# Designed miniproteins, single chains, continued (5): the designs that were tried, part 81

Each design is a single chain, and the fold is of that chain. pLDDT is the mean over its residues in the fold that is shown.

## One batch from the design tools (miniprotein)

Design m18971
Fold by ESMFold2-Fast:
Structure m18971 (fold): chain A 63 residues (1-63)
Amino acid sequence: MSKLKKEIEEIEEEIKKLEEEIKELEEKLKTAEGEEKLKLEIELGVKQLEIAVLKTVLKKLKE
């Protein structure tokens, strides 16, 4: 029980950190221009995919 609970908590914490990073990237994107904007859009997309994978894992662990 304790080990599974710890795994779930670690994944939830990782998701929260990624969500915070995405929020920061979204704010930067509002003022970014040209090449910087493209780089931020790519980084945002990668982090969104990472969260989707982690949320899927978390859902399976909670079931």
Scores: mean pLDDT 82

Design m18972
Fold by ESMFold2-Fast:
Structure m18972 (fold): chain A 68 residues (1-68)
Amino acid sequence: DVAADLKKVAEELNSIPEVKAELIGDDKVVAETTLDVTSQIGLVLRLIGDYPNLEVSVKGNTITVKGK
């Protein structure tokens, strides 16, 4: 269930002090990070592994997660 997984992603990301995530509607999560590049890459790879039904994209310090 994409909507349920997006809600979990938003909750997980907001548990990280350096990450501010917002669930926009029930269709995407947008997160801004103050993490260093290595930590941000690690977080993105974790999300891709944990949520194979979701698309994860990065632009600068912004991570966007949505259904495929």
Scores: mean pLDDT 83

Design m18973
Fold by ESMFold2-Fast:
Order: sequence, then C-alpha cells, then structure tokens
Structure m18973 (fold): chain A 70 residues (1-70)
Amino acid sequence: SLLEEARELLEEALKSKDPEEAASLVSAAVLNALEAGDKEGAIELAKEALEKSKNPGAVKAARLAIEALS
C-alpha cells in the first residue's frame, strides 16, 4: 500500500547519510501518504523525520512539508 511504502521510505531516509537522498526519501514518503488520502499521516511522517533525523536534507524536506501541509 502507499502508506506502507511511505513508512519504508521514511525508514530509508532515517538511515541515509546523504542529504540529497534523505531529502528525496522524506519528500517521497510525504507524497505517498498524500496520494493515499492521508494528509494527517503525511504531516506525522514529516514531524517524525524532523524529530528523529539530524540529516540536513531530511530536516529541510520535513520542514518544507510541514509548512506546506499546515
């Protein structure tokens, strides 16, 4: 499902050491949740990325997603 793919993408983002890769994975996770119709889940995935990641790409993508969806 799109929500299972979103979770997997977030897990990969949290393990990535590459800012560009991490940003793309966070963005993809958020988009998959939105495509599933779960705006609240998309915001929660972005907040989880911001909480758990210190990767600058993941943090930037998460902040942009939260701003766009809030």
Scores: mean pLDDT 87

Design m18974
Fold by ESMFold2-Fast:
Structure m18974 (fold): chain A 65 residues (1-65)
Amino acid sequence: MAELEAAAERLKESLEKMDVVESVEIEGNKIRVKVKELTLTDEVALNILKAAASFDGVELEIEEV
């Protein structure tokens, strides 16, 4: 559990540094991210973070607003 919390916190910090991210919420082992507009670079970055999160047992949900 502590390892999942640490992974989620670091992922949240990385996501909050992205200009396209409007909000980040942590729900247990799930991180919910709201984004406005995505460039190709942002899509690639988010997909890499999603893959990394999945490897650590964290589920990343990306919602466009």
Scores: mean pLDDT 73

Design m18975
Fold by ESMFold2-Fast:
Structure m18975 (fold): chain A 74 residues (1-74)
Amino acid sequence: ADPEEIDREAELALYLIQAAITLNSIERGKATKEDLEKTLKRLREAYRLAVENGDFETAKALEDYIKKIEEALK
């Protein structure tokens, strides 16, 4: 096992958790524009990482969260 590979997997998991928390905040009407923008930037980075690693299931989940957050920023 490569420590860098393990760290990448953990990083992707943290991004998904953050996305879920942000989406819940949007649904509850508690998300600020700043929080949405910060989460969106991080999720776009995570999406790139998932695609690079061939993790298309995670990439699809991240793309869905990105779309929902972008819509909330309108």
Scores: mean pLDDT 75

Design m18976
Fold by ESMFold2-Fast:
Structure m18976 (fold): chain A 82 residues (1-82)
Amino acid sequence: SLEIETLKSMVIMGLTILKKYTEDEKIKELAEKALEAVNNGDYDSAIEYLKKAKEVATDEEDKKMFELLIKNVEEIKKLEEE
């Protein structure tokens, strides 16, 4: 599905940008694990890592970004399970 591929590309791009620009090593580690999980089709693990990253994030913009990424991964999972 073009929709699944588009959502997946947006998630990969968002995580790649977060990894590059975050100075928080724990957030970087969790974003790397989430990116690996998405690339492996392990959406449950990706959502778990993104939720942990949101919990440790202190910046409101980062929290909003992780919330958006979680929603996008949840949507990918729903579309692939249908």
Scores: mean pLDDT 84

Design m18977
Fold by ESMFold2-Fast:
Structure m18977 (fold): chain A 56 residues (1-56)
Amino acid sequence: MAEAVEQARRMAEAIRKETPDPEEAYRLLQQMADGATHPAVREVLREEAERVKAEA
């Protein structure tokens, strides 16, 4: 579980850095969250999406 959460955080960070459009980054992170089967991973990805939205 910890490994999956860390990987999710790294992927979210990569998406934010590689996707200059915050709207697109938010959409991608939400899509990943919706596809995640583990609740902790979904929560992390949604937190990262909300951070992108707040920074936009």
Scores: mean pLDDT 77

Design m18978
Fold by ESMFold2-Fast:
Structure m18978 (fold): chain A 68 residues (1-68)
Amino acid sequence: MEEAAEAAARAVRAIYDTGGFDPQLASEAVRAIAEAAGHPERGDRASQAVLKAKTPEEAIEAAREALR
């Protein structure tokens, strides 16, 4: 899961750096990464954590922590 956690954090950062704060797109990316890693149930929880984040930095860390 560590590899998936870092991949999710990078994806959220890239989304926010290129398109601005978009929690829906970030949550979809995190869910897809978790599903690819074989843990869709963790992806659902990670997507919810990203949606609850109030800043890009919180969203990046929420994605990383949820998939650790």
Scores: mean pLDDT 79

Design m18979
Fold by ESMFold2-Fast:
Structure m18979 (fold): chain A 64 residues (1-64)
Amino acid sequence: SAVYRVTALADSAVLYQDGSTLPKGSTILLEDVYEREDGMWGGTDVATGRRVVVDPRKTEIVRL
């Protein structure tokens, strides 16, 4: 499956299931990516195995 590099451009850009967020300027690797009906992206943080929701309008996303 494809791996994406995701950089948060805002503190609200990447939300984990526990309600925590990725700080602005921080980067994760994302796998198992799917587009949601709300235009958000769902996926898995490769480093932690945690499920995340990503706002593509508030992130820099690069397919690796």
Scores: mean pLDDT 86

Design m18980
Fold by ESMFold2-Fast:
Structure m18980 (fold): chain A 80 residues (1-80)
Amino acid sequence: AKEYQIEQARLTAETVKEAVESLKNLPNPVTGFTAAGIYAAAAEFAAELAEEAGDEETAKRAREAAEEAKKAMEEVKKKA
């Protein structure tokens, strides 16, 4: 059962990392900020799921994705 949580956490972290890179190209800064916030929350949730399942490596990867999303939020906010 925990394998499913780890797989979902890993996929979420990977998706967030890819999505964050596209935030710089969004036409609306408000949309970019909102999207980055959603990505950060999703990655943080994924990190919690991975930690509960005992996969520290996946949890670390998800936390890194969350931090990248938070940095993107800060960058978009400054440009808005």
Scores: mean pLDDT 76

Design m18981
Fold by ESMFold2-Fast:
Structure m18981 (fold): chain A 63 residues (1-63)
Amino acid sequence: MEEELRRIAEKYGLSEEELEELRRLFEETLAGLLALGLPEEVARAFALEVVEVDARALAKKRQ
C-alpha cells in the first residue's frame, strides 16, 4: 500500500509534498469506492490506478 505509493512517486520524480498529496488522493478514492460496495482488493487496485494517472499528470506539469 504505502510502498506502492512511494514507488509511483519515485517513478515520476515527485517531491515529498506531492507524495503526501498522492496519499490523500489514494485514501479518499479508496474510501469512496468501498462506500459504493466494491470488494477491497478491487477498490485498492482501482485507487492505485487513479493515483498513477494523477502522478503522471503532475510530472507533465513540471516540464
Scores: mean pLDDT 80

Design m18982
Fold by ESMFold2-Fast:
Structure m18982 (fold): chain A 87 residues (1-87)
Amino acid sequence: MRLEVDREMVEKQIKALEIAIELEKDEERKKLLEEAKELLEKALKSEDEEEAVKLLEEAAEKVQEWLSKLSDEEAKKLLEEVRKKLA
């Protein structure tokens, strides 16, 4: 069985969330991104694969909730800026 936790991918996701947090101006939406980042950081520190996967899923749920609070245009602009800064 292959580990589903790709640590390099999780580190890139943390960097993406840090950029998104910097760009986010709404305090409630920023909190969701900060909570997602904490969950990803905990996943990287977890020695239990099952626990790490659950933390990644919880982080994804926080990101999904954040995206649901954005308009389509706000989501496109923020995701494009994050993508540009990651490149």
Scores: mean pLDDT 77

Design m18983
Fold by ESMFold2-Fast:
Formats: structure tokens, sequence, C-alpha cells
Structure m18983 (fold): chain A 85 residues (1-85)
């Protein structure tokens, strides 16, 4: 769909995007969607959003960022080969 194509183009243009995930299932769905769209992204994993947000903001200047705050989310992103920074 055009929306999916536009999301890919926005990501490739370096648009700042931070996506917070609360479950491993959310992390998987978001990561797989970004990968299908050809969007380069990184993950920040920390016990709380507050601990992750500063690093996520710094990283989001270069790539979209997915935040995971759970061990389930961490395991999913690591298994998918997402760079964790």
Amino acid sequence: SDIIRQLGQLGSRGQRMIIVTRTGDQARRIAERLRRLGIKFVAVVAPTIDQAIQQARQQSKTHPVVIATTQSGRRVLERLGVPVV
C-alpha cells in the first residue's frame, strides 16, 4: 500500500522516530514491519523508558529507534539480529 511505501521513504530520509514497545510480541511485529519496509533501525533496551529515552533520542538522529523495556522484547530483537545500542 502507499502508506507502507511512504513509511519506508520517511525512514530512509532519516526522519526521527522512536517506537516504544511493552511486550515481546509488539517488538517482533514492529521490527518485522520495519525490516519488510527496508527501514534501517536500532534497538535500545533498558529496564525503564526513562533510562532508555536519552540514548534513544541520540540514536534517533541517525536511525529510527525501537525501545524495549522487557526481557521478552530484548530476546526478540536479539533473535531478529537487530543492532542493540
Scores: mean pLDDT 74

Design m18984
Fold by ESMFold2-Fast:
Structure m18984 (fold): chain A 55 residues (1-55)
Amino acid sequence: GAAEKKRIEENIRKAIDYAKENKDLTTALVALKEAKKIGDEESIKEAEEVIRELE
């Protein structure tokens, strides 16, 4: 439902923020996969930027 989707989006956002702060490539990749699964374009873009920065 909508509430579950919102919770998933929030968890993805927290994972992206954690990955950026801790330079955690694995967490960034997982967040990207989950963002793509739910079609969250903003989270997809941010996760891809974090992955690029962690090369």
Scores: mean pLDDT 81

Design m18985
Fold by ESMFold2-Fast:
Structure m18985 (fold): chain A 76 residues (1-76)
Amino acid sequence: MSEEERRLLARVEELRARAEALRAEAEAAGDAERVADLDSVLATLERAEELVRQGRLEEAQRLVDAAEAQLAALEA
């Protein structure tokens, strides 16, 4: 595994943990819209991880960046 692959996977794991924590909070609050948005972020991170496994690192990076931006908006 390359250093770039390891970095992307570490970033995916960090963002997944943050998204799952926020999803638990949103679910407890009854915020169905926020839960749906966080499920979308989690699905994007799953796709990014699969792209890393395929060696499609530029595409994986774009999805990770998009997921991070979406997650930051949901944390506001």
Scores: mean pLDDT 86

Design m18986
Fold by ESMFold2-Fast:
Structure m18986 (fold): chain A 73 residues (1-73)
Amino acid sequence: SMEAEKEIEELEKRLKEALKNNASVEELEKLAEELREFEEKNKDAPIELRIRAGSLLTMTTMLLWVRKKELEN
């Protein structure tokens, strides 16, 4: 749906802002949770939208892993 497309665009924008503004671990964890919730809600969405959501979740979880390692070391 167009609503789901708008929601994923907003989540993508938030990830871009998180990258630019050096977002906290807490902010990245919240974004990852919202991306997982989006995937669960949109299991029947077109494949392109599902791939986009999965890619954003992968990037968010990778960034979160890097941020946690930077804080530990």
Scores: mean pLDDT 86

Design m18987
Fold by ESMFold2-Fast:
Structure m18987 (fold): chain A 92 residues (1-92)
Amino acid sequence: LEEEIERRVAEAERELAAAGLEFTEGDRLTVEGALYLEAGKYEEAAELFEKAIEIGGPTTPEAAGLLARAYEKLGKKEEAEKYREKGLKIAA
């Protein structure tokens, strides 16, 4: 999992750099959270996404959307809806 995180972080950093954006600590946490979410570790993924949103960065809208998905998997439908809405507002 950790080696996969480092590979995906390097890829995300290259993609943001190609778009003229800086890769931040928040963006790193977004990537880590996404991999935890893919691994079925929903509670840990949610914590990482919450931290990513707090720090901020170019991937903050993605972190909010993925946090909503993690909350849905945890059965927290109300929290999921709130973060889905916040993600849309940040993106637009």
Scores: mean pLDDT 77

Design m18988
Fold by ESMFold2-Fast:
Structure m18988 (fold): chain A 117 residues (1-117)
Amino acid sequence: MEERARALEEAAEGLRRLTELARQGLAAGRSAASDPGAGDLIATVAAGLAEGLEELAERMRGFPVAERLRELAELAREAARLGAEDAEAGLAALEELLRRLEEEAERLEAEAERLRA
């Protein structure tokens, strides 16, 4: 249980860090919403998030959470694709994904706490 609890804590910490970095990028993109490059910025932030999620999934290899992290990485790649074609649609997809990452981090933290109880 201790090893599994530590893996969940590491995954949750990774998700929170990735979410914070993406939110910083998103805030910059929003400040420049009238900028013709806004879609490229959103696509870049989402692509970076996908890479970070795949790296986190590789570190979590052997734990069930790794599959969920790969699913989230696929959603991040879709947000990057949308952002390159339509900045508004890409932004909406990225904001929804960030919400899901926060919910997943909270879920993993709660599961880890239960395993330590």
Scores: mean pLDDT 82

Design m18989
Fold by ESMFold2-Fast:
Formats: structure tokens, sequence, C-alpha cells
Structure m18989 (fold): chain A 60 residues (1-60)
């Protein structure tokens, strides 16, 4: 999903990029609930980074 978000951003489709990042966050949160505590931490950090990218795209 992150790769598709990057491709959409390069094409100028910022809304589509945001949608792909939101789906990635949902996927990471779902996986975090099913894995060990260390992997959960890594997945939550990845989701937070994706959220920051969404905020940057929303400001454009």
Amino acid sequence: LVKKADEAEKAGNYQEAIEHLQKEIERLEELASKVDEITEGVLRVSAAVSQLVIKKLESK
C-alpha cells in the first residue's frame, strides 16, 4: 500500500495517495493486534509515520 501511495503522489493524485496511506494504517493496526509486543511496536511506529505523510499531503 505504501508503494501505491508513492505512485499516486508522483502522478499528482494526492487524495488517492492519502486513501492508500489510510488503508496501510488500518492494515498495520490490525496486524499489531495479532503479533508479539515487539513487532506490535514496530507496526505502530510505521502507522505513525504514514499518518505524518498524510498530514503533509493534506497541507498541499
Scores: mean pLDDT 74

Design m18990
Fold by ESMFold2-Fast:
Structure m18990 (fold): chain A 106 residues (1-106)
Amino acid sequence: AEELLKKGQKALVAGDYETAVKYFEKAIELDPNNSDAWTNLGEALLRLGKYEEAVKYYQKAIELDPNDAYAWLNLSVALEKLGKLDEAKEYLKKAIELGDVLAKHM
């Protein structure tokens, strides 16, 4: 699952959203509790302009893993796209705090 996530993330960064979706779908199929796979599906939807759907998948990701800094970050981005700036700012703060904690433990 973790290798599929890395391949999917690489495809997502490269703008190959179709390939990214296939890798993330396989990751969820192997482990539906993998919050990163849900976060990355949300990111692909965000890139397709489906902001409300992206928020839904990011919320699923943080329900599975509330310490997933990337899910909080992407939820913030999706909320900004929807014009929910106050909510976006608070979730961005949480993402930064979680990311800083993870960096200190590496």
Scores: mean pLDDT 80

Design m18991
Fold by ESMFold2-Fast:
Structure m18991 (fold): chain A 64 residues (1-64)
Amino acid sequence: MAQQIAEQIRRLARERGVELPESTIEQLARAMAERDADRLGELLSTLTPEQRAVVVEAWREVLA
């Protein structure tokens, strides 16, 4: 699951022209896969609004 989430984040970031470090993508995908709300919230708070939007869109696609 984490790998699938990471791939969705990478794809959307590339399509929207939003820069996200690979290490950040991996950490976000892992937190989402583990349903660790506290870690996910902390990671999201370090992101720009544009980066956060990409992550939220990727999460919605994985859940759909």
Scores: mean pLDDT 80

Design m18993
Fold by ESMFold2-Fast:
Structure m18993 (fold): chain A 71 residues (1-71)
Amino acid sequence: SSLKDRLLNLHMTIPPYLWKQEVERLKKKYNISDEELEKEAKKIREELKKEGITPSNDEAKLLAALKLIDK
């Protein structure tokens, strides 16, 4: 799926030790609320779970932040 491809691109583009810092940077820069981020992250976790993938909290939140910025 498109979401699985985005997860793969994340692993190729940003090293895991930077994911938490990148989420916080994007939240501040684009004024993303914790509520919006968590709602989008939940959707991402549910969709990936259907494909047999369990993302980490940082993976789900970073994908959520990137999706919310793609305007």
Scores: mean pLDDT 81

Design m18994
Fold by ESMFold2-Fast:
Structure m18994 (fold): chain A 74 residues (1-74)
Amino acid sequence: IEEPTPEEIKLLKEAQEAIDAGDLEKAKELLEELTKSKNPQVRATALFALSQVLEKQGKKKEAEEYREKGLEVK
């Protein structure tokens, strides 16, 4: 299993802290960057977290699309 880089771990932590603080726009920006990761576990985690953020914003259709993308990450 490929491990996340220290920078990716830091960004995932910052995104989670932003979600917990209710700063959904900051969380979304951080998670969108992480979806570009070369590590499939990081990409899947970011896609699932983006789905959660979008659902909290009332964007249910986009949330479902991101959830499906996360499930299909290889």
Scores: mean pLDDT 81

Design m18995
Fold by ESMFold2-Fast:
Structure m18995 (fold): chain A 102 residues (1-102)
Amino acid sequence: SLTQSPSSVTAKIGDKVTLNNTASEDVNGQISWFKQKPGEEKELLIYNTSKRAPGVSSRFSGSGSGKNFTLTISELKEEDFATYYSYSRPQNVFGQGTTVSL
């Protein structure tokens, strides 16, 4: 299983936010991060812990090892207010999501 923390964070435009994920098992670095706004499909941001998907802003960065992983969003913009989901390919599961709100 994947556990994301916090469940929600309130931030301002220009802020830096860090979202955490803890896996119940070692996922061998196969953690991805997705962004979702209401009514939209999940957009891939980061895969294999730290690699950005094509077209994704450098303001998004991933890091981590073992069971602990983070997504960092720097210089927060209006379009970044969304729910972010971790995903583990070995377990084929999503985390419960962290909502970033203004």
Scores: mean pLDDT 86

Design m18996
Fold by ESMFold2-Fast:
Structure m18996 (fold): chain A 61 residues (1-61)
Amino acid sequence: MERQQRIESLRQAARFGREKSEEYEKRYKENPEDEGSRYMGELLRKNSRRAEEEARRLEEE
C-alpha cells in the first residue's frame, strides 16, 4: 500500500543522484586531476538512472 510513496522516493533519489552527479562532473572539469570526482560522478549517474528506471517500471505495472 506504499507503492506511490516508493515511486516518489525513487524519483527523489534519482533527482538527488543526478544533481550530485552533475556537481562531481563540474568539479572534475575544474580540477582534471581529481579522478575521484570523475568516478563518483559516473557512479551516481548510473545509480540515478537505475532508480528512475525502477520508478517508471513500478508506475507502469
Scores: mean pLDDT 80

Design m18997
Fold by ESMFold2-Fast:
Parts: structure tokens; sequence; C-alpha cells
Structure m18997 (fold): chain A 75 residues (1-75)
């Protein structure tokens, strides 16, 4: 449902913040952060029983959001 998709987005926003902070601190590479984010997105999609289409949308959204945050940190 749309409510489940929004809840997954909220949890992923928190994950993106934590992962990008770990990259800023030198604890993770950007590649490692992206891999962990995709893993988290898939775990949450399974937990909330999202459709394949909803899962793809969430994965794509999360990667775009992380790239935006990583660019801000690199600047």
Amino acid sequence: SSADVEEVRKELERGIELLTEAVRAGELTPEQARALLLHEARVLAKKYKLSEEETKEIEEWALRRMEERLAEIAA
C-alpha cells in the first residue's frame, strides 16, 4: 500500500543519513554505502510486503537520494 511505501521511505531516509555519515567519517566507501542501502531497501521491502514494482521504485529513489547526499558531502 502507499502507506507501507511511505514507511519504507522514512526508514530508508534514516539509513541514508547514517550511511552517508559513515562515508564522511571514513568508515565506509561510497560503494559500500550503496551496497548496504540496497540490502536495507530489500529487507524493508520484504518486511512490508511491497510488490516488485514498489520495490524497484524504492530502490531507485533510495539510490538517487544517497547520490545527492554523497555529492553534498564531497563538495
Scores: mean pLDDT 87

Design m18998
Fold by ESMFold2-Fast:
Structure m18998 (fold): chain A 79 residues (1-79)
Amino acid sequence: SEKTARLVGHMIRLVGLLLEGRVPEEVFELAKQGLKAINEGDYETAIEYFEKARELAREHGNEDAARDLEGMIELVKEM
């Protein structure tokens, strides 16, 4: 429950950055695939998607998005 709430919090912040035009659509799409993998119990695949999203966010200067994605990765590692 608490981990799910924190994961949702990170995703809400990513959506905010997307709506402000501060994060590319592809970063958000990769994060969605990671969340789908979590729902399917595939935590390794979830981490891979979040790592790809984090790298893409950093390449585009979106350090706020990269920090939220790092938080998602750490939460999945604790699952």
Scores: mean pLDDT 84

Design m18999
Fold by ESMFold2-Fast:
Structure m18999 (fold): chain A 83 residues (1-83)
Amino acid sequence: MKVTVIETPTHRIVEREEDGVLHTVIDPVPRNLELHREAVARLGGTARLVGNRLEITLPADPKLPLRYTGLLIRMIGDEVEAA
């Protein structure tokens, strides 16, 4: 129901919360796909490739959406790989 669109120079991230589930679409697919899939799985979610996009489903939690989005943007922005 709530939709948030985050545009970065490298990626477009669309988040939608519906029925207690957070749906996130990242275009294009982030680097280090397996690292992202493992992180999502540890949070109780699923991640799947759909063309050149990564679709993620996570259980909605008041703290999880903010922390997850911040972490995801950082990982996609290669900040961890820059050092």
Scores: mean pLDDT 66

Design m19000
Fold by ESMFold2-Fast:
Structure m19000 (fold): chain A 59 residues (1-59)
Amino acid sequence: MEEEVIELIRRLAEELGLAPEAVADLIETARRFGLTPEDVKAMFRTAATQAAAGREAAR
């Protein structure tokens, strides 16, 4: 259960190009709050959308 969540975080973080510190923070949050794989997927969907929007933050 926990191992699957941690593996999923690492895989999705690699896809988004997150810094190692951000990956560590997400793993700590998942352990602290007992996040499910679905919760992790939802978080990364939000992060991916924010990253895409950030690239178009031109006036």
Scores: mean pLDDT 71

Design m19001
Fold by ESMFold2-Fast:
Structure m19001 (fold): chain A 69 residues (1-69)
Amino acid sequence: SAREEELRRMLETALELIRQGDDVGALSVIRELEKAGLISKEEAERLRRAIVEGDRETAERLLRELLER
């Protein structure tokens, strides 16, 4: 579906931004994902926390888990 394609594209973008060290860019994508209803508030909060704390490994794992839907 278009919704699943948008989710995948945005998750892949967030993952690339994290890999580039663009935490601000990654947080912006997570905010848009939550606003669009593509991820839950709880999923967004977990991702935001990992990114803000500099836990890149956890942030990447959480994004990959969402991509496996």
Scores: mean pLDDT 86

Design m19002
Fold by ESMFold2-Fast:
Structure m19002 (fold): chain A 118 residues (1-118)
Amino acid sequence: SKEEVIARLEAILRELQALAAEMEAALAARDFAGLLATLGRVLELIDEAIALLRPVNPEVAERLEEIRRRLEELRRRFEEAVRAGDEERARLVALEALGLVSEAMRLIEETIAKLRAE
């Protein structure tokens, strides 16, 4: 039902907010392994949001798919930077990933508001 979709999207949004805070804390602590693990969980939640939204709002699902694709590329670049010992590059990639996570959260929040108004 619409109510079940809204409830699950709200749960996803709350978990993404917690993970974004964990990413910021891991970055401040130079915990690159923790940051990489948190990015993996973010991608799983975005995949769930895409599956939920595809039948209801395919335009938003497509925008989330683009964000997911860019996050996957940033995850790869982050792993490469960490492997090379390039902490500055790892930090910059992590900040770019945080920006995309914030964009995904904004899209989900706006979609919840629209669904509630319908």
Scores: mean pLDDT 89

Design m19003
Fold by ESMFold2-Fast:
Structure m19003 (fold): chain A 69 residues (1-69)
Amino acid sequence: PVPELDLSDAGDDLERLKAQVVAWLEAARPHVPPERQAEFDRVIERAKAARSVGELGDALAEAHRILTG
């Protein structure tokens, strides 16, 4: 089963949210098909570079698309 991440109650602490999202993405990486791992690694790097909760959310949405598509 793919783990779930809920950011609804996390607030505006970007550094803590970023750390949680990156940790979740790295934990989810083994569930990514080998042919999509490079694309998923790019998403992880984008999450690490995120400057806002919105950018972090965009990276998370793309990761979900890779894991479910």
Scores: mean pLDDT 75

Design m19004
Fold by ESMFold2-Fast:
Structure m19004 (fold): chain A 126 residues (1-126)
Amino acid sequence: MITKIVSADRYLLLAEKNNDKELKAEAYRFLGTYYLIQGDYDKAIEYYEKALELNPEDSQAWLDLGEAYLKKGDYEKAIEYFEKAIQIDPNNARAYRLLAEAYEKLGDTEKAEQWRKKADEIIKKN
């Protein structure tokens, strides 16, 4: 755990020194994931948002941002960000599974089943 944050801080320092926007976005995404694992969802959201300001086409960062909101209990925000992830990468089965989980948390069992079937369809094709 501590090794991951030290690595992300090191990447961020190197990215800032070299003005490397892509490396900086990656470092912020790693910090977001570190805080997500620690259960600090507010910090996770902060760093994923910083990563997305630098790279708004990162489907994985949108997915991870949605997961942070899902863990925080903001299911409507989670759905919004999972939909952004799917718009960028429509073949990410995990995005559809997380979208289904968010709809289940809202009590929308019909939409949850719909999105689970879509995830299964993508897995079977790949």
Scores: mean pLDDT 84

Design m19005
Fold by ESMFold2-Fast:
Structure m19005 (fold): chain A 69 residues (1-69)
Amino acid sequence: SAAELAALRAELEALIARLEERRKQAVDNGDSETAARLDRIIAGARAALAGGPTVLRVVVHELRELLAE
């Protein structure tokens, strides 16, 4: 549904914002390896925003798992 798609995109955008904050902290701490890894993850997540509901569901699930740890 359009409502489900909108909710998935909103959640993905919120997860991207959390990843960007973690990346900023990694840069501020001089952790270039973590910053580079997060850059790659953020780029993939941003690309997923243009995808359909199936892609959005998979990426949202993956990022929830990543951020729960």
Scores: mean pLDDT 87

Design m19006
Fold by ESMFold2-Fast:
Structure m19006 (fold): chain A 83 residues (1-83)
Amino acid sequence: APSPEQLEAETLRALAAMQLALVNILYDKAPPEKQEELKKIVDEMEKLFDRADEASRAGNVEEAERLVKKILELSKQADEIAK
């Protein structure tokens, strides 16, 4: 069975995956002029998600939480760009 730390990290990873999916929907709905800026945010979120996935697999809750917080910050930036 996974450790409690692995379960917590897995939950954080799932939250990050959901945020990335939501920003991808935002990107798809955006006008072409804003898609370039949003793609940069999506690309950065994907890199952070890969790192969060690695931290989750290692059961490193602190690192996973740190990376998820950065993903949430980028999600907020994407919302501002999409206005």
Scores: mean pLDDT 82

Design m19007
Fold by ESMFold2-Fast:
Structure m19007 (fold): chain A 80 residues (1-80)
Amino acid sequence: MQSPTSLSYKVGDTVTLTQTASKDVTVGWSKDGKPIIGAGTKRTEGVPDRYSGSKSGLTFSLTISNVQEEDKGTYTFTES
């Protein structure tokens, strides 16, 4: 399953995106096709600390705190 999402936000906001995996598989989040969260919850090296991944069962969340203009883009949840 893959769900492209465009963020609508204001600088300084906290945004949370959630997706449920279809099964217990490797999942990740990408921004404009570049990985930002891998293995469901692990922030990719070089990605700012304000990005975080969390998991509850098969539900995965991407949280972006203190959103900046550079965070604007298309976010995609990917299942392997």
Scores: mean pLDDT 74

